Designed miniproteins, single chains. Designs and how they scored, part 62

Each design is a single chain, and the fold is of that chain. pLDDT is the mean over its residues in the fold that is shown.

## One batch from the design tools (miniprotein)

Design m2141
Fold by ESMFold2-Fast:
Structure m2141 (fold): chain A 90 residues (1-90)
Amino acid sequence: MKELEELLERLERLREEFRRARDEAIAQGDDTLALELGNLVDNLDQDIKVLKKAMESDLSEEEKKRFIEDAKEIVESYERRLEEARRRLE
């Protein structure tokens, strides 16, 4: 479960960072970027809820392993998109 807890913490930090980036895009008048970041915040909220539900579920070791791998891929995808958004805001 430690790996799932670490992934949850990473997703929660990413959601906060995407919210800040969205607010900055709004302040700069970048409506397209603001919309894209808003959609990512909504997606992150959903993924966080799914991960929390999985952590509360009685999953087999194989199910946990697959879920961890999928969650890692999702986290890495969000991290890349946040870096791209930050570059566009600078």
Scores: mean pLDDT 85

Design m2142
Fold by ESMFold2-Fast:
Structure m2142 (fold): chain A 63 residues (1-63)
Amino acid sequence: MFSEETLKKARELLEKKLYSTKEIAEELGISEKTARELRKKVLEEEIEEGVRLLVEGVERVMA
């Protein structure tokens, strides 16, 4: 399980277009194996968050 702080840092790296596992590992000072798992987790959470934000936005406009 990744800490909230580690996930936050990984999201910031992905936002800055640092998408490669190697670049994430170098920036966070972790192994490529850990960075690969972290990248998968962050991308999964980003997709879920994006969908949630769209649904909430529509509800607020209609309410």
Scores: mean pLDDT 66

Design m2143
Fold by ESMFold2-Fast:
Structure m2143 (fold): chain A 90 residues (1-90)
Amino acid sequence: SLEEEKEKAQKELEEFKARIDRYVADGKLTPEEAEKLLAAYKARIDYKLESKNMTVEEKANRTIELPVPEKELHRLIDKITLYDKEEKNK
């Protein structure tokens, strides 16, 4: 259901924020990089949840508005993906 998807999205956002905040504390991310990652993650969640209540035509005319340029977002995602792998191997 949409409510279950919202609860899952909220939990995933909170877990993501906790992980990103830890990387900032460890000096692996700057506060600015953390803010960009969190904003982009939230924007994608919001887009997905809102899209579930839209018609096919409404979805076709809707563009996701990312608060971060795509190249910068890919760089930041690659960076945290590397850090996540390093932590799981400990």
Scores: mean pLDDT 77

Design m2144
Fold by ESMFold2-Fast:
Structure m2144 (fold): chain A 81 residues (1-81)
Amino acid sequence: PAAPELVRSEVTADPKTAAVGEQVTLRAKGVFRDADGRLHTVEAEVTYTATEAGTQTVPIPLVDPRSGATYLVEGEVTVTA
């Protein structure tokens, strides 16, 4: 049987722009297609502490609770010095 298919993903950073030393909350939303063709949504949230200026890419694991499959989605945060 196929693992659930990740159909789409979205990542929101709050705030989108942070200073070094600030915490950013990233929320990922993934839509998975089940073997029966039905869609279900999985959300994950991570807290990222900005340690380096520049555009930072933060990996966020989306774990499907039905299959245990893990999909990494990437969020971007703009960090100011």
Scores: mean pLDDT 79

Design m2145
Fold by ESMFold2-Fast:
Structure m2145 (fold): chain A 68 residues (1-68)
Amino acid sequence: PTKTFVIEVNKDINSEEEAIKLIQEDEELKKVFEEKRKEALELLAEDPSLKVVIEFKGTSGTVKIYRP
């Protein structure tokens, strides 16, 4: 099973560290990210062979959970 989550941000994100900082500074982004993180952890608990990839393009972040 594969699942894709889209997270929109107001800034371009070029690194995981930058993403973490943005999430910590923006209450709405923090809520969205925590909810998607919870869903991702639940999926990983069901199947640890799944991969999680975070792709950033412009002001949008996409979290993809897929079987390698």
Scores: mean pLDDT 60

Design m2146
Fold by ESMFold2-Fast:
Structure m2146 (fold): chain A 69 residues (1-69)
Amino acid sequence: SKTKELLEKGRELYKKAEEDPEKRYEYLLQGGEYYAQGFGTYSGTLGTFMRLMYRAQVEEEKRRLEAER
């Protein structure tokens, strides 16, 4: 399904973030975006919570990436 594809893509990017410290924040940003989109397809409180959590992580990672330049 679309949801599974988005979550798998997010997981791949998080794995790359662990393997490549120089691009870590870039991969965390991209992975967080895919996780937010994937969890955004869920209904109810849990789906909303997970989407907001990953959106917050993306925002934090973006700040870190901007500070690293």
Scores: mean pLDDT 73

Design m2147
Fold by ESMFold2-Fast:
Structure m2147 (fold): chain A 85 residues (1-85)
Amino acid sequence: SSLQALKDALVAMARELQALLDAGASVEEIKKVAIEQLDRLAAAFPELKPLVERAKEEIEQAKTNDQVAQIVALTINEMAELAAA
């Protein structure tokens, strides 16, 4: 159940960020939401905290929506691999 909960949380995060991208949200709005989602994941799944902290640092340096989306996608993939192990 905890593995399924993690997978569901990762899917929900990806869907919310895609909806913001589709709506034409600003880079600053997408960064804010991505960081808030990552913080919620780390609170629910403390084992993800090192991946969350690295992703947050990368997001803070990002200049475009595409860069934020790529960082989030790579981070979700790493978290999903950890969940599958």
Scores: mean pLDDT 85

Design m2148
Fold by ESMFold2-Fast:
Structure m2148 (fold): chain A 56 residues (1-56)
Amino acid sequence: MCEQCAALQQLSIDLQLTPAQTLSLLRMQLEAPNPATPLCADCRATFRQQVQELEA
């Protein structure tokens, strides 16, 4: 995971987001990524994996 993707994950912890809110945030990043901070392919794969884990 790149530093930017790690920072986004840490932000969800710092804001004490629920699993549902974290899932929504990760899905939003995958489906409609911020053009100012585009995710690399490896980070997209990591986020997709985290979404699957949170859905379980």
Scores: mean pLDDT 64

Design m2149
Fold by ESMFold2-Fast:
Structure m2149 (fold): chain A 68 residues (1-68)
Amino acid sequence: DIQETLARMALAVAATTEGFKLDRAAWAKTLGLSPAALTKMIREYEKAGLLRLEPGGIIYPTEKNPSA
């Protein structure tokens, strides 16, 4: 699925940018995803250790985050 692939790549890029604030509704609309689908991808990346979520939708990279 091209939309999921693009969203996963965008999340990986966001995870390499410290302090990236995620507007989930706007991002889901831009990527052509439901908010639920975007949330699932973010959670999968967090579970994989690729990013950390903070209150307010701020995304941080982790030590395990592969370079782009």
Scores: mean pLDDT 66

Design m2150
Fold by ESMFold2-Fast:
Structure m2150 (fold): chain A 62 residues (1-62)
Amino acid sequence: EELLREIRRALVDAQSSLGRAQYYLEKGDIENAQKAIDSANESIKRAQELLEEYVKRLEEER
């Protein structure tokens, strides 16, 4: 339950970072756009790790 909320939060963070990256690209700020992309990638990685743990817990509960 809490883990599912953390996954959702990480995905929202990734989406927000991608939105910032698009904004910076439109402004020609490549350096800040790259940092925003890096932040999105970190949030996606976190969501994947949390999802793996969630699946493991579901298997354990059977």
Scores: mean pLDDT 83

Design m2151
Fold by ESMFold2-Fast:
Structure m2151 (fold): chain A 78 residues (1-78)
Amino acid sequence: MKVYDNFLPSEFNSAVLQEAKRVKNGYLVYRLENGKLVFQGHFETLEEAVRHAKKYSGKIYIIEVQDGLPVRIIELEN
């Protein structure tokens, strides 16, 4: 697992930043499929987001959002 504080890889910027601004707070789960981020869901807690992410194979990103801004990215490899 890798954690990035206040850093987004450039390839994630447009879609993730727009979704973060829309939801304002919580955890966004994305799956990497065919080189694209596929939105999986928005969760109120990290525990729910991790539990949901563990159902999928491959590379999953959990993005913590506070006040409409991504503040942390958690990378999971299942």
Scores: mean pLDDT 75

Design m2152
Fold by ESMFold2-Fast:
Structure m2152 (fold): chain A 60 residues (1-60)
Amino acid sequence: MEARKENILTAIEQAGSLPLATLKRLMGLSFSPAEVKAIIKELVEEGKIRIEGDTVHYVP
């Protein structure tokens, strides 16, 4: 899980920001809906990403 979570974080970093729907679609290729929700929650709680409305932003 850790290595995959880092790959997702790297993708967000390279994009800077992207629609939440797009992120969920990309994650859905490798993760279940429950795992997608858990990973996004973890990254927000760790301060590594921020969600504003329907957009996800990378936080350095």
Scores: mean pLDDT 78

Design m2153
Fold by ESMFold2-Fast:
Structure m2153 (fold): chain A 95 residues (1-95)
Amino acid sequence: EVPLTPEERLARERAAIDALIDSGQYTAALNVVALLKAEGADPEVIDEILRRIAEKTGLPYEELKALVDELAKAIRDGDIEAVNEHSARIARLVA
């Protein structure tokens, strides 16, 4: 198998997130977005995805951004308790 370029890998990750959003898997999509943010993904790409989730759910973009920012920080810090708490908060918000 030929390895993907960085651009092809990002495109596949974004396609996977879009599939999660289209299937109503908003908690899973937001968790993946937080992981990408923790890994230093382009803020413009993160912003586009969060705005799409906001449109699909009717939730405020600012609230989704704040939760993703907190989850991304917990992931970077390796704080499993905080990761679980913020992920659960996201699940409650989008239910």
Scores: mean pLDDT 80

Design m2154
Fold by ESMFold2-Fast:
Structure m2154 (fold): chain A 67 residues (1-67)
Amino acid sequence: SLEEAIEFLVKELGLSRETAENIARGIAYALENNDEVTLRAARHELIEVAGASEEQAEKVIELAKSL
């Protein structure tokens, strides 16, 4: 769920709740619109900017899918 993605970002990556909500909502929106470009950019930003591992970035996307 969106909330599970937010909680994962806060607990595992140490992001503020505001930042986590913005990222999770962006991923959910990209998934709903089949926007592969935005989804790829969000995944890359999680890894390069938020310090997520590839596995952690994939977990966030999977949690956001389970709406």
Scores: mean pLDDT 82

Design m2155
Fold by ESMFold2-Fast:
Structure m2155 (fold): chain A 57 residues (1-57)
Amino acid sequence: SALKKEQLEHTAKVTEDTGKLYLEQKKKQTPAKEKEAQAVYDQSQKNAKINLDKAKE
């Protein structure tokens, strides 16, 4: 389970870093695209946290 937890933590970090890059790219387009990208990023972060919390149980 320790290895599984490390994998999920790594995935969560990659998801966060990738989401930030995606947001920066979308900010250069339009306010509507930035808002859409922010919503996707927020949902991705919530999903990653849920997966980590389940791994800790």
Scores: mean pLDDT 76

Design m2156
Fold by ESMFold2-Fast:
Structure m2156 (fold): chain A 79 residues (1-79)
Amino acid sequence: GDSVVDKFLEYLESTGEVKIERLDDNTVRITNVETGEEETVTYEELKAALEELGVSEENIDEWIEKLEKQREEARKKEE
């Protein structure tokens, strides 16, 4: 697997908001637990999307921490 994509998928799964199913070596189904919506994406597509956001192997951990902080702040504002 791709280490950046793998860390991102592990983060998403840890939130409890999505269910991740491996369909093959390079394809993942992501299901939104609340809506039931499903998206099938490849590791290449996920890596390209993350790179477009400026995410690399060196900064993925910091980026995830920033996302967690933003998600917590958004949750508090909506409550």
Scores: mean pLDDT 77

Design m2157
Fold by ESMFold2-Fast:
Structure m2157 (fold): chain A 119 residues (1-119)
Amino acid sequence: GPARERIRELLRKAYEKIDELIKVAEESGLPQEVLDLLRKTRELVRKAMEAVDAGAPPEEIRRLLGEASDAVSELFAKLAELYRRGEITPEQYEKLFELLVEVANLLGEAQRIVDELLA
């Protein structure tokens, strides 16, 4: 239905933003640990899209979105740590932070729609 199509669109946009984040992180020389966490986040978003496409229960989609949001929270913490340690520039930090905020907002909107399906 329209709600599931909207969730799917939001997840596709989040996936594309994570791909851009990975590219920027690689170009910025970020540690492998951060790149691995970004790829894990992308994989969780892909699994959430597959769950939507398979007609999975909203509870399953919610679980996958929760795992992706937890990974995004860990990414914010790791970026802040790299910035505090002087391992990335202010300009690199700002660009990565802005892209990560866009991902967080897309996942949050998808979560809100899933919560409405569970009400």
Scores: mean pLDDT 90

Design m2158
Fold by ESMFold2-Fast:
Structure m2158 (fold): chain A 63 residues (1-63)
Amino acid sequence: GTIGGGGSMLGNMILNGRSEEALRVLRETEISSTSAKGALDAAEGRGDDETAELAREHIEKSG
């Protein structure tokens, strides 16, 4: 079966070094907790604390 092992669009942006675009999306767009978790994992993997913090805020807002 096709398990979507690819990160969210935000996760892919972060992994490809498009952090400014990912930050803008996180600041300006309400995203799902699943997409936020993908962004968090990618940001933490790259040591991008600012993006990781914004992703955590989106996860917390959904709780």
Scores: mean pLDDT 72

Design m2159
Fold by ESMFold2-Fast:
Structure m2159 (fold): chain A 69 residues (1-69)
Amino acid sequence: DSIMRTYNLTEGEARIASLIAQGYSQSQIAQRLNVSPATVSVGIRNIMRKVGVSSVTQLQQAVAQAQAQ
C-alpha cells in the first residue's frame, strides 16, 4: 500500500510494480496476473512515468526503496 500511495499507482499497477521488485520478468508477471504481455508492458510504462524513472532497473530500485522498512 505504501508504494501505491507514494506514486499514485492503481491496484493493478501496484501489483505489477511489486512483482518487478521481486525480479519477475514481463512474461512471468503476465502469466501470474493472467493478463497479456502487452497489458504488462503498458502497465510498466505507466508506472515508470508515475515514478519518474527511465528503465526497469531504476524502477526495481525505486520500488524497493518505497517498500523499505
Scores: mean pLDDT 77

Design m2160
Fold by ESMFold2-Fast:
Structure m2160 (fold): chain A 79 residues (1-79)
Amino acid sequence: GEKLRKEIEEAGREGERFFREGKELLKAGEDILRGIGLVLRGLGLGVHALLLGKLAEKQGDKELAKLGYEAAERAGVKL
């Protein structure tokens, strides 16, 4: 469980960071292509956290599944 938790936490942290940076660039009208790229990278990490949450749920770890879903939402994935 611990390795999966760390992977979810890392994906969530990086995904949220990239998503926020990208959204801020787009809102400011600065470096639009970089802003789009960061949003997509954040969303990709959010999807990774979502899939890890689904894996945790299948393994019976409801707390870890919730962590993965919350990480995905913070990275911009709508659930």
Scores: mean pLDDT 86

Design m2161
Fold by ESMFold2-Fast:
Structure m2161 (fold): chain A 93 residues (1-93)
Amino acid sequence: MEEIEKLKKEYEELKYATLEGLVLAARESPDATEAQAVANFLGQEKQFEEAVKAGDVEAVKKFIDDMKGVLKKFNLEPKTVSEAEFQARLAAA
């Protein structure tokens, strides 16, 4: 696979667990809300899409590494979910 396509696949495997980790981080912080965690995630997703469109492999890799860091911090495992399940999770946060 092309490098960008491989990274896009990794993103799809990580995005659900990363959102869960960001929500958990917000719950541990008195200064953060779950809604702010969701807004932050959506902003990062937009930047990821822009990096993919630009073919910026290094920027895309940085997003993947940051997501893996969130999973490691909260002992979360990658989980691939349907778009409907992912949208339901965003609405629930």
Scores: mean pLDDT 77

Design m2162
Fold by ESMFold2-Fast:
Structure m2162 (fold): chain A 68 residues (1-68)
Amino acid sequence: SSNLDKVSDINVEFAKLLQELTAQGASTDEKIQRLKDKTDELLSKEKNPEVQSMITDITNHLIQYIRS
C-alpha cells in the first residue's frame, strides 16, 4: 500500500540521517534532537493519522536504540 511505501521511505531517510550525523561526529543528544526535529517536520505535513502513528513509532524505536 502507499502507506507502507511511505513508512519504508521514512525509515530509510531516518537511517541515512543517522549515518550522516555519525560521520559528522554528532553526540547521542545531537542525534536524538535531529531525529525529533525531523519527526516534527514530517508530522506537520502528514494528514493521515495511521502514517503519523507509524512515524512516531519509528522515531521512538530509533531513540531507544540510540540510548541503548
Scores: mean pLDDT 84

Design m2163
Fold by ESMFold2-Fast:
Structure m2163 (fold): chain A 96 residues (1-96)
Amino acid sequence: MTPEEIVKQDLETVLGMVEEFAERYPQYKKLAEETKKEIEKALKDMTVESLERVEEKINKLRDEMLKDPNVTPIELFRMLVVSSTVYLNLEIMKKL
């Protein structure tokens, strides 16, 4: 499996997790939909710049969730996994 195939597969996984999050927390739907659009652009473009935009949106979503007492510890853990996955894939793309 090529590094590009790994990045693509991980971004598709992140997209699914963001979609599930938007369904569970309607208050974040707008930010989650903006995040999904950046992930879809990154899947098409496969550039460092497109992944940096994804990381920015994911980090913003994570930071909003950290402030919200209604977000469960399990959902915060899932969001940490998502943000870590995006960070690692951005670092992989920078080495290509």
Scores: mean pLDDT 85

Design m2164
Fold by ESMFold2-Fast:
Structure m2164 (fold): chain A 73 residues (1-73)
Amino acid sequence: AGKPDPEEVEALRAKLDEKERKVLDIRLKYWETGDTRRAALEQLVELGLLTREEVETLSEEELEELLRRLAEK
């Protein structure tokens, strides 16, 4: 339901740059399980897209909106 179409994701991945593919992979892990949420946030910090402080204070809604914005760009 809240996950992207697997066929479309694979087609997009083939067209994306290495950095963009990493962002997409993080977003996909976030949608696969709630257990990967923290791991996805930690990887966003490593990519320099978030600070560690922001990861600890982000709500579920704020996280989803942030990941959506990153995938749209």
Scores: mean pLDDT 62

Design m2165
Fold by ESMFold2-Fast:
Structure m2165 (fold): chain A 99 residues (1-99)
Amino acid sequence: SLEEARKFVEKARKALEEGNYDEAIKYAEQALKLAPPDSEVYGEATILLAEAYLRKGDFEKAEKYVDEAVKNWDKLTPEQRDRLLGVRAELARKRAEKL
């Protein structure tokens, strides 16, 4: 099941790279269901969801997944933490933009 979660993370990442945000969300959600909440894979899936929703302009859901990833901050890798901080900063910037 953890190996399947990793495969869904890979599919989500590829979909995100290709601009297929709905597909990225679907695969990342499947990875979340299969991964233990205290795992790096869970952290990666949560960050990918935050990134995908941010790119879709769904700021409420992007914030939800940023908050979920922050709850597991101590379980994230340094690279995942940097990406999460970047997503949080971009989300704040997008929310502050006036048209």
Scores: mean pLDDT 86

Design m2166
Fold by ESMFold2-Fast:
Structure m2166 (fold): chain A 75 residues (1-75)
Amino acid sequence: SASLRAKIRQLVLRITVLDIEIAGLEFEIDLINKTEPDQAKAAKKVAELQAEIAKLQAERAKLQAELDALEKQLA
């Protein structure tokens, strides 16, 4: 149905935004590891960013499960 397809499109867009946010944080980690001369300070910043990535990955997994359930309804 058109309504079901609209929900799928919204989930795909939300997942895409999360993928962009995760990629941005991964880029920040790489930059910190290449530019921060204080190894202890770098490790602390990386740990904080890794924790944020983990939260976004958990949210992405929930949205992916919802998307998979809706796609089964189209099949």
Scores: mean pLDDT 89

Design m2167
Fold by ESMFold2-Fast:
Structure m2167 (fold): chain A 93 residues (1-93)
Amino acid sequence: MKSPLEILKDMLEIYKKVLSGEMSLKEAAEKYGLPHLTEEDLEKVFENMLKFLPYFEKLLELYKKLNVPGAEEEIKLLEEAEELTKEIKKLLE
């Protein structure tokens, strides 16, 4: 199973292509094997993710400040989550 972050990255890429007119939502659903989705459903998911941006930033600051041994994978995951959430913020604002 793909990680939740990988699924969200795929959904964000689809949403960007739909908004740019490169792809219809129906075409995207067929190509990526998605369940029945509306643009509104995607927006709701992304709006909820914006609530987590301050937490990702705070956790990254704490891990980097404390220089926690063996936290390299956790730092990468948090950086990916932060960047993904920032991209979502740009699309919704």
Scores: mean pLDDT 69

Design m2168
Fold by ESMFold2-Fast:
Structure m2168 (fold): chain A 94 residues (1-94)
Amino acid sequence: SKFDEVVALTEELLALLREAGAPEEVIEAVEQMLADGLRNKDLASVLVASTIAIETLLRSPDPALRARGEAARARLLELFPDGPAAHWLAQQDA
């Protein structure tokens, strides 16, 4: 399931953010949106959570963390190619 794959990716990114010492507000936002998405099987909430995590990694001064963010972004684009692109882009702009 694409939903299960995005959940797994988001959980990996959340663990990485915790290990990297990301701001508590970012960790809480990702955790809350992921929890809401899991409870309701709401893909949009999980996508918002993954977007926050990816953007945080991409802003990191650590090139290893930026590389992980780039890989995660590429994976999300593979899971949601042009078919759901309008919805995906709306989540990125939120």
Scores: mean pLDDT 78

Design m2169
Fold by ESMFold2-Fast:
Structure m2169 (fold): chain A 77 residues (1-77)
Amino acid sequence: MTLQDLEDAVKASLEELRKLAEKLGVPKEEAERILARFQKRADDILAKARAGMSMAEALQQLVDAFGDAKVELVEAA
């Protein structure tokens, strides 16, 4: 896995979360807040990966962040 693969995974995750928010009928303000929180977590993970965190650890943290965001969207619906 390259840093580019991780960046692409972040973009794919954001698109999936946006689609999920639309499907669940999450209010726009709530959806934007949840997605912004995920983006901030993803940016932190990417920064740590650039600083020497392993790609495996970075991917695991991204998976955890994505799961948390999905739960928040379901609860906000």
Scores: mean pLDDT 85

Design m2170
Fold by ESMFold2-Fast:
Structure m2170 (fold): chain A 99 residues (1-99)
Amino acid sequence: KQEIIDEEAKITLLIIQAVETINAARKGDFESAAEAAERLAEQVRKLFGDKYPELAEKTVEALRKAAEYARQGKSDEAVKYLNEALKILEEIAEKIRKE
C-alpha cells in the first residue's frame, strides 16, 4: 500500500507537469513547452516504462510529437498531443488506484 501511495504521488506530479506544459504551449512559450515535454517523456519512461510499458511508450510518443509541433510554433497541434499524453497519464493513475 505504501508502494501504491508513492506511485500515485509520482503519477500525480507528472500529470501536474503535463498541465503546466499545456499552459506554456497555449501561451506561446514553445521552446519551454518542448523542453518540458521532452523531460516529461524521460520521466515517464524511467518511472513507468517497466510496469506499464505500452502506456508509457504511447505517452512518450505523444510527448515527442508535442515537442516537435511546439518547436514549429504549431500551438494547436502541440496542445492536442499534450492532451493525448495527459489522458494516458490519467489511465496509468487509474490502474495504480485499482491495485
Scores: mean pLDDT 86

Design m2171
Fold by ESMFold2-Fast:
Structure m2171 (fold): chain A 66 residues (1-66)
Amino acid sequence: MDEGKKAFKEGKYDEAIEIYEKEVPEAVKKGDLTPLANLYIVYRKKGDEKLAEEVLQQMEDINAQR
């Protein structure tokens, strides 16, 4: 099971954020937006609206490049 997903499920949002942030660089190189999508969900759940918007913009930018 994904460690970030496990942390999120247990309510350990800061730990989930750290895990997903570490996964982002390699995933983006492979065209996989999953860690960014998960990071967006965690930030929204925490109420970190500004950080959630930053992640959403990053995802949109990557999709626009394709």
Scores: mean pLDDT 79

Design m2172
Fold by ESMFold2-Fast:
Structure m2172 (fold): chain A 103 residues (1-103)
Amino acid sequence: KAEELVKKGKEAYENKDYESAVKYYVEALNIDGKNYEALKLLGEALEKLGKYALAGRLYEGAAKQLPEGSEERVELLKKAAEAYEKAGLTEEAAEARKKAEAS
């Protein structure tokens, strides 16, 4: 059920229907709020919609699902920092970068 929603979200994203992609990923997260892939993909769709602050928060949420020291966790924290910078959230961006360096 959640996997099918993630698949539909990816299809919407590929068609540049970012609003529908967000809807499907949110529905997937209502089933499993710790779904790493859905959190990451929701962040990416939100960035396409210019919702950078929220995208940064979703990337941090996805990073929390991964073990410390993982390359994927570091990349997600870097994506969060970049999203926060685009939102003008300089302090949040600095904290996300610090977490990436510590991971």
Scores: mean pLDDT 86

Design m2173
Fold by ESMFold2-Fast:
Structure m2173 (fold): chain A 67 residues (1-67)
Amino acid sequence: MPSEEEIAEAFALIVLGIALSDARTKPVEEVLKEARRILDRLAEKYGMPELAERVFAELEKRLQELA
């Protein structure tokens, strides 16, 4: 069973991939905002309140590595 950190890393990579693919048609910030809202709702529903925070922490780390 993957850890919460591993799940967060997987979601961060998916969100990053979507943001980069949509970069020509949508602001990355707007895509990330919508992803955050969905993750916050899922975290509340499944009792994983840190999931959204962990996903975006990992995403921010990876975005900094690309800069």
Scores: mean pLDDT 68

Design m2174
Fold by ESMFold2-Fast:
Structure m2174 (fold): chain A 118 residues (1-118)
Amino acid sequence: HMSPKERLLEAFEKAVEEIKANPTDFDKIREVRDKLLEEARKILPEHTELISGFLDLLVEVVERTKDNPEAFEKALDILYETFKKLLDAIEAGKSREEIMNIVKEGVRKIQEVLDEAE
């Protein structure tokens, strides 16, 4: 059976696929975000606030990149890799500061994609 990290990462992959299918449907994107947050509450209740913030970032990035398919694809790839690293750090018992640094590095990479796009 899959670990909690693998289950949540699979849920995130499904959410990203649904967002890619509906990049301009913001009601659908919020619904997908809310479903993923509920899954996170069941799997990692102690980290729900942190994951909620990360998922809010996902929604903001999608809104910012919706009209640029190349930037959208790159930003989603960075979000996926950042989320995977975030889950790995949580499982390894890393400090809140180390976990937040993973999010900050992801945000920096996303900003570089946005700056390159326009």
Scores: mean pLDDT 80

Design m2175
Fold by ESMFold2-Fast:
Structure m2175 (fold): chain A 87 residues (1-87)
Amino acid sequence: MSEAAKEALMAEAEASLKIIKYAVAKRTGASKEELLKLLEEAIKALEEAIKAAKEALEKEPSPLVQQELDSAEQAKKALEKEKEELK
């Protein structure tokens, strides 16, 4: 695995942690304002993960990194829909 691929996987791990923070806040009855902030943080982290994955794939094609890119793009779409529904 290349260094760029490792960076992409680490960025995805960070995005996953932001998603978990949002999920916990939602289950514990956080305010609409707090949920929107956490959704925006998770979406931004997913954008960084997508960027890192694309950069890694440009340097070295990897089915693993491609799968992570596809997963991150789907997660971002899901959270953007949830943000729209929450407003």
Scores: mean pLDDT 82

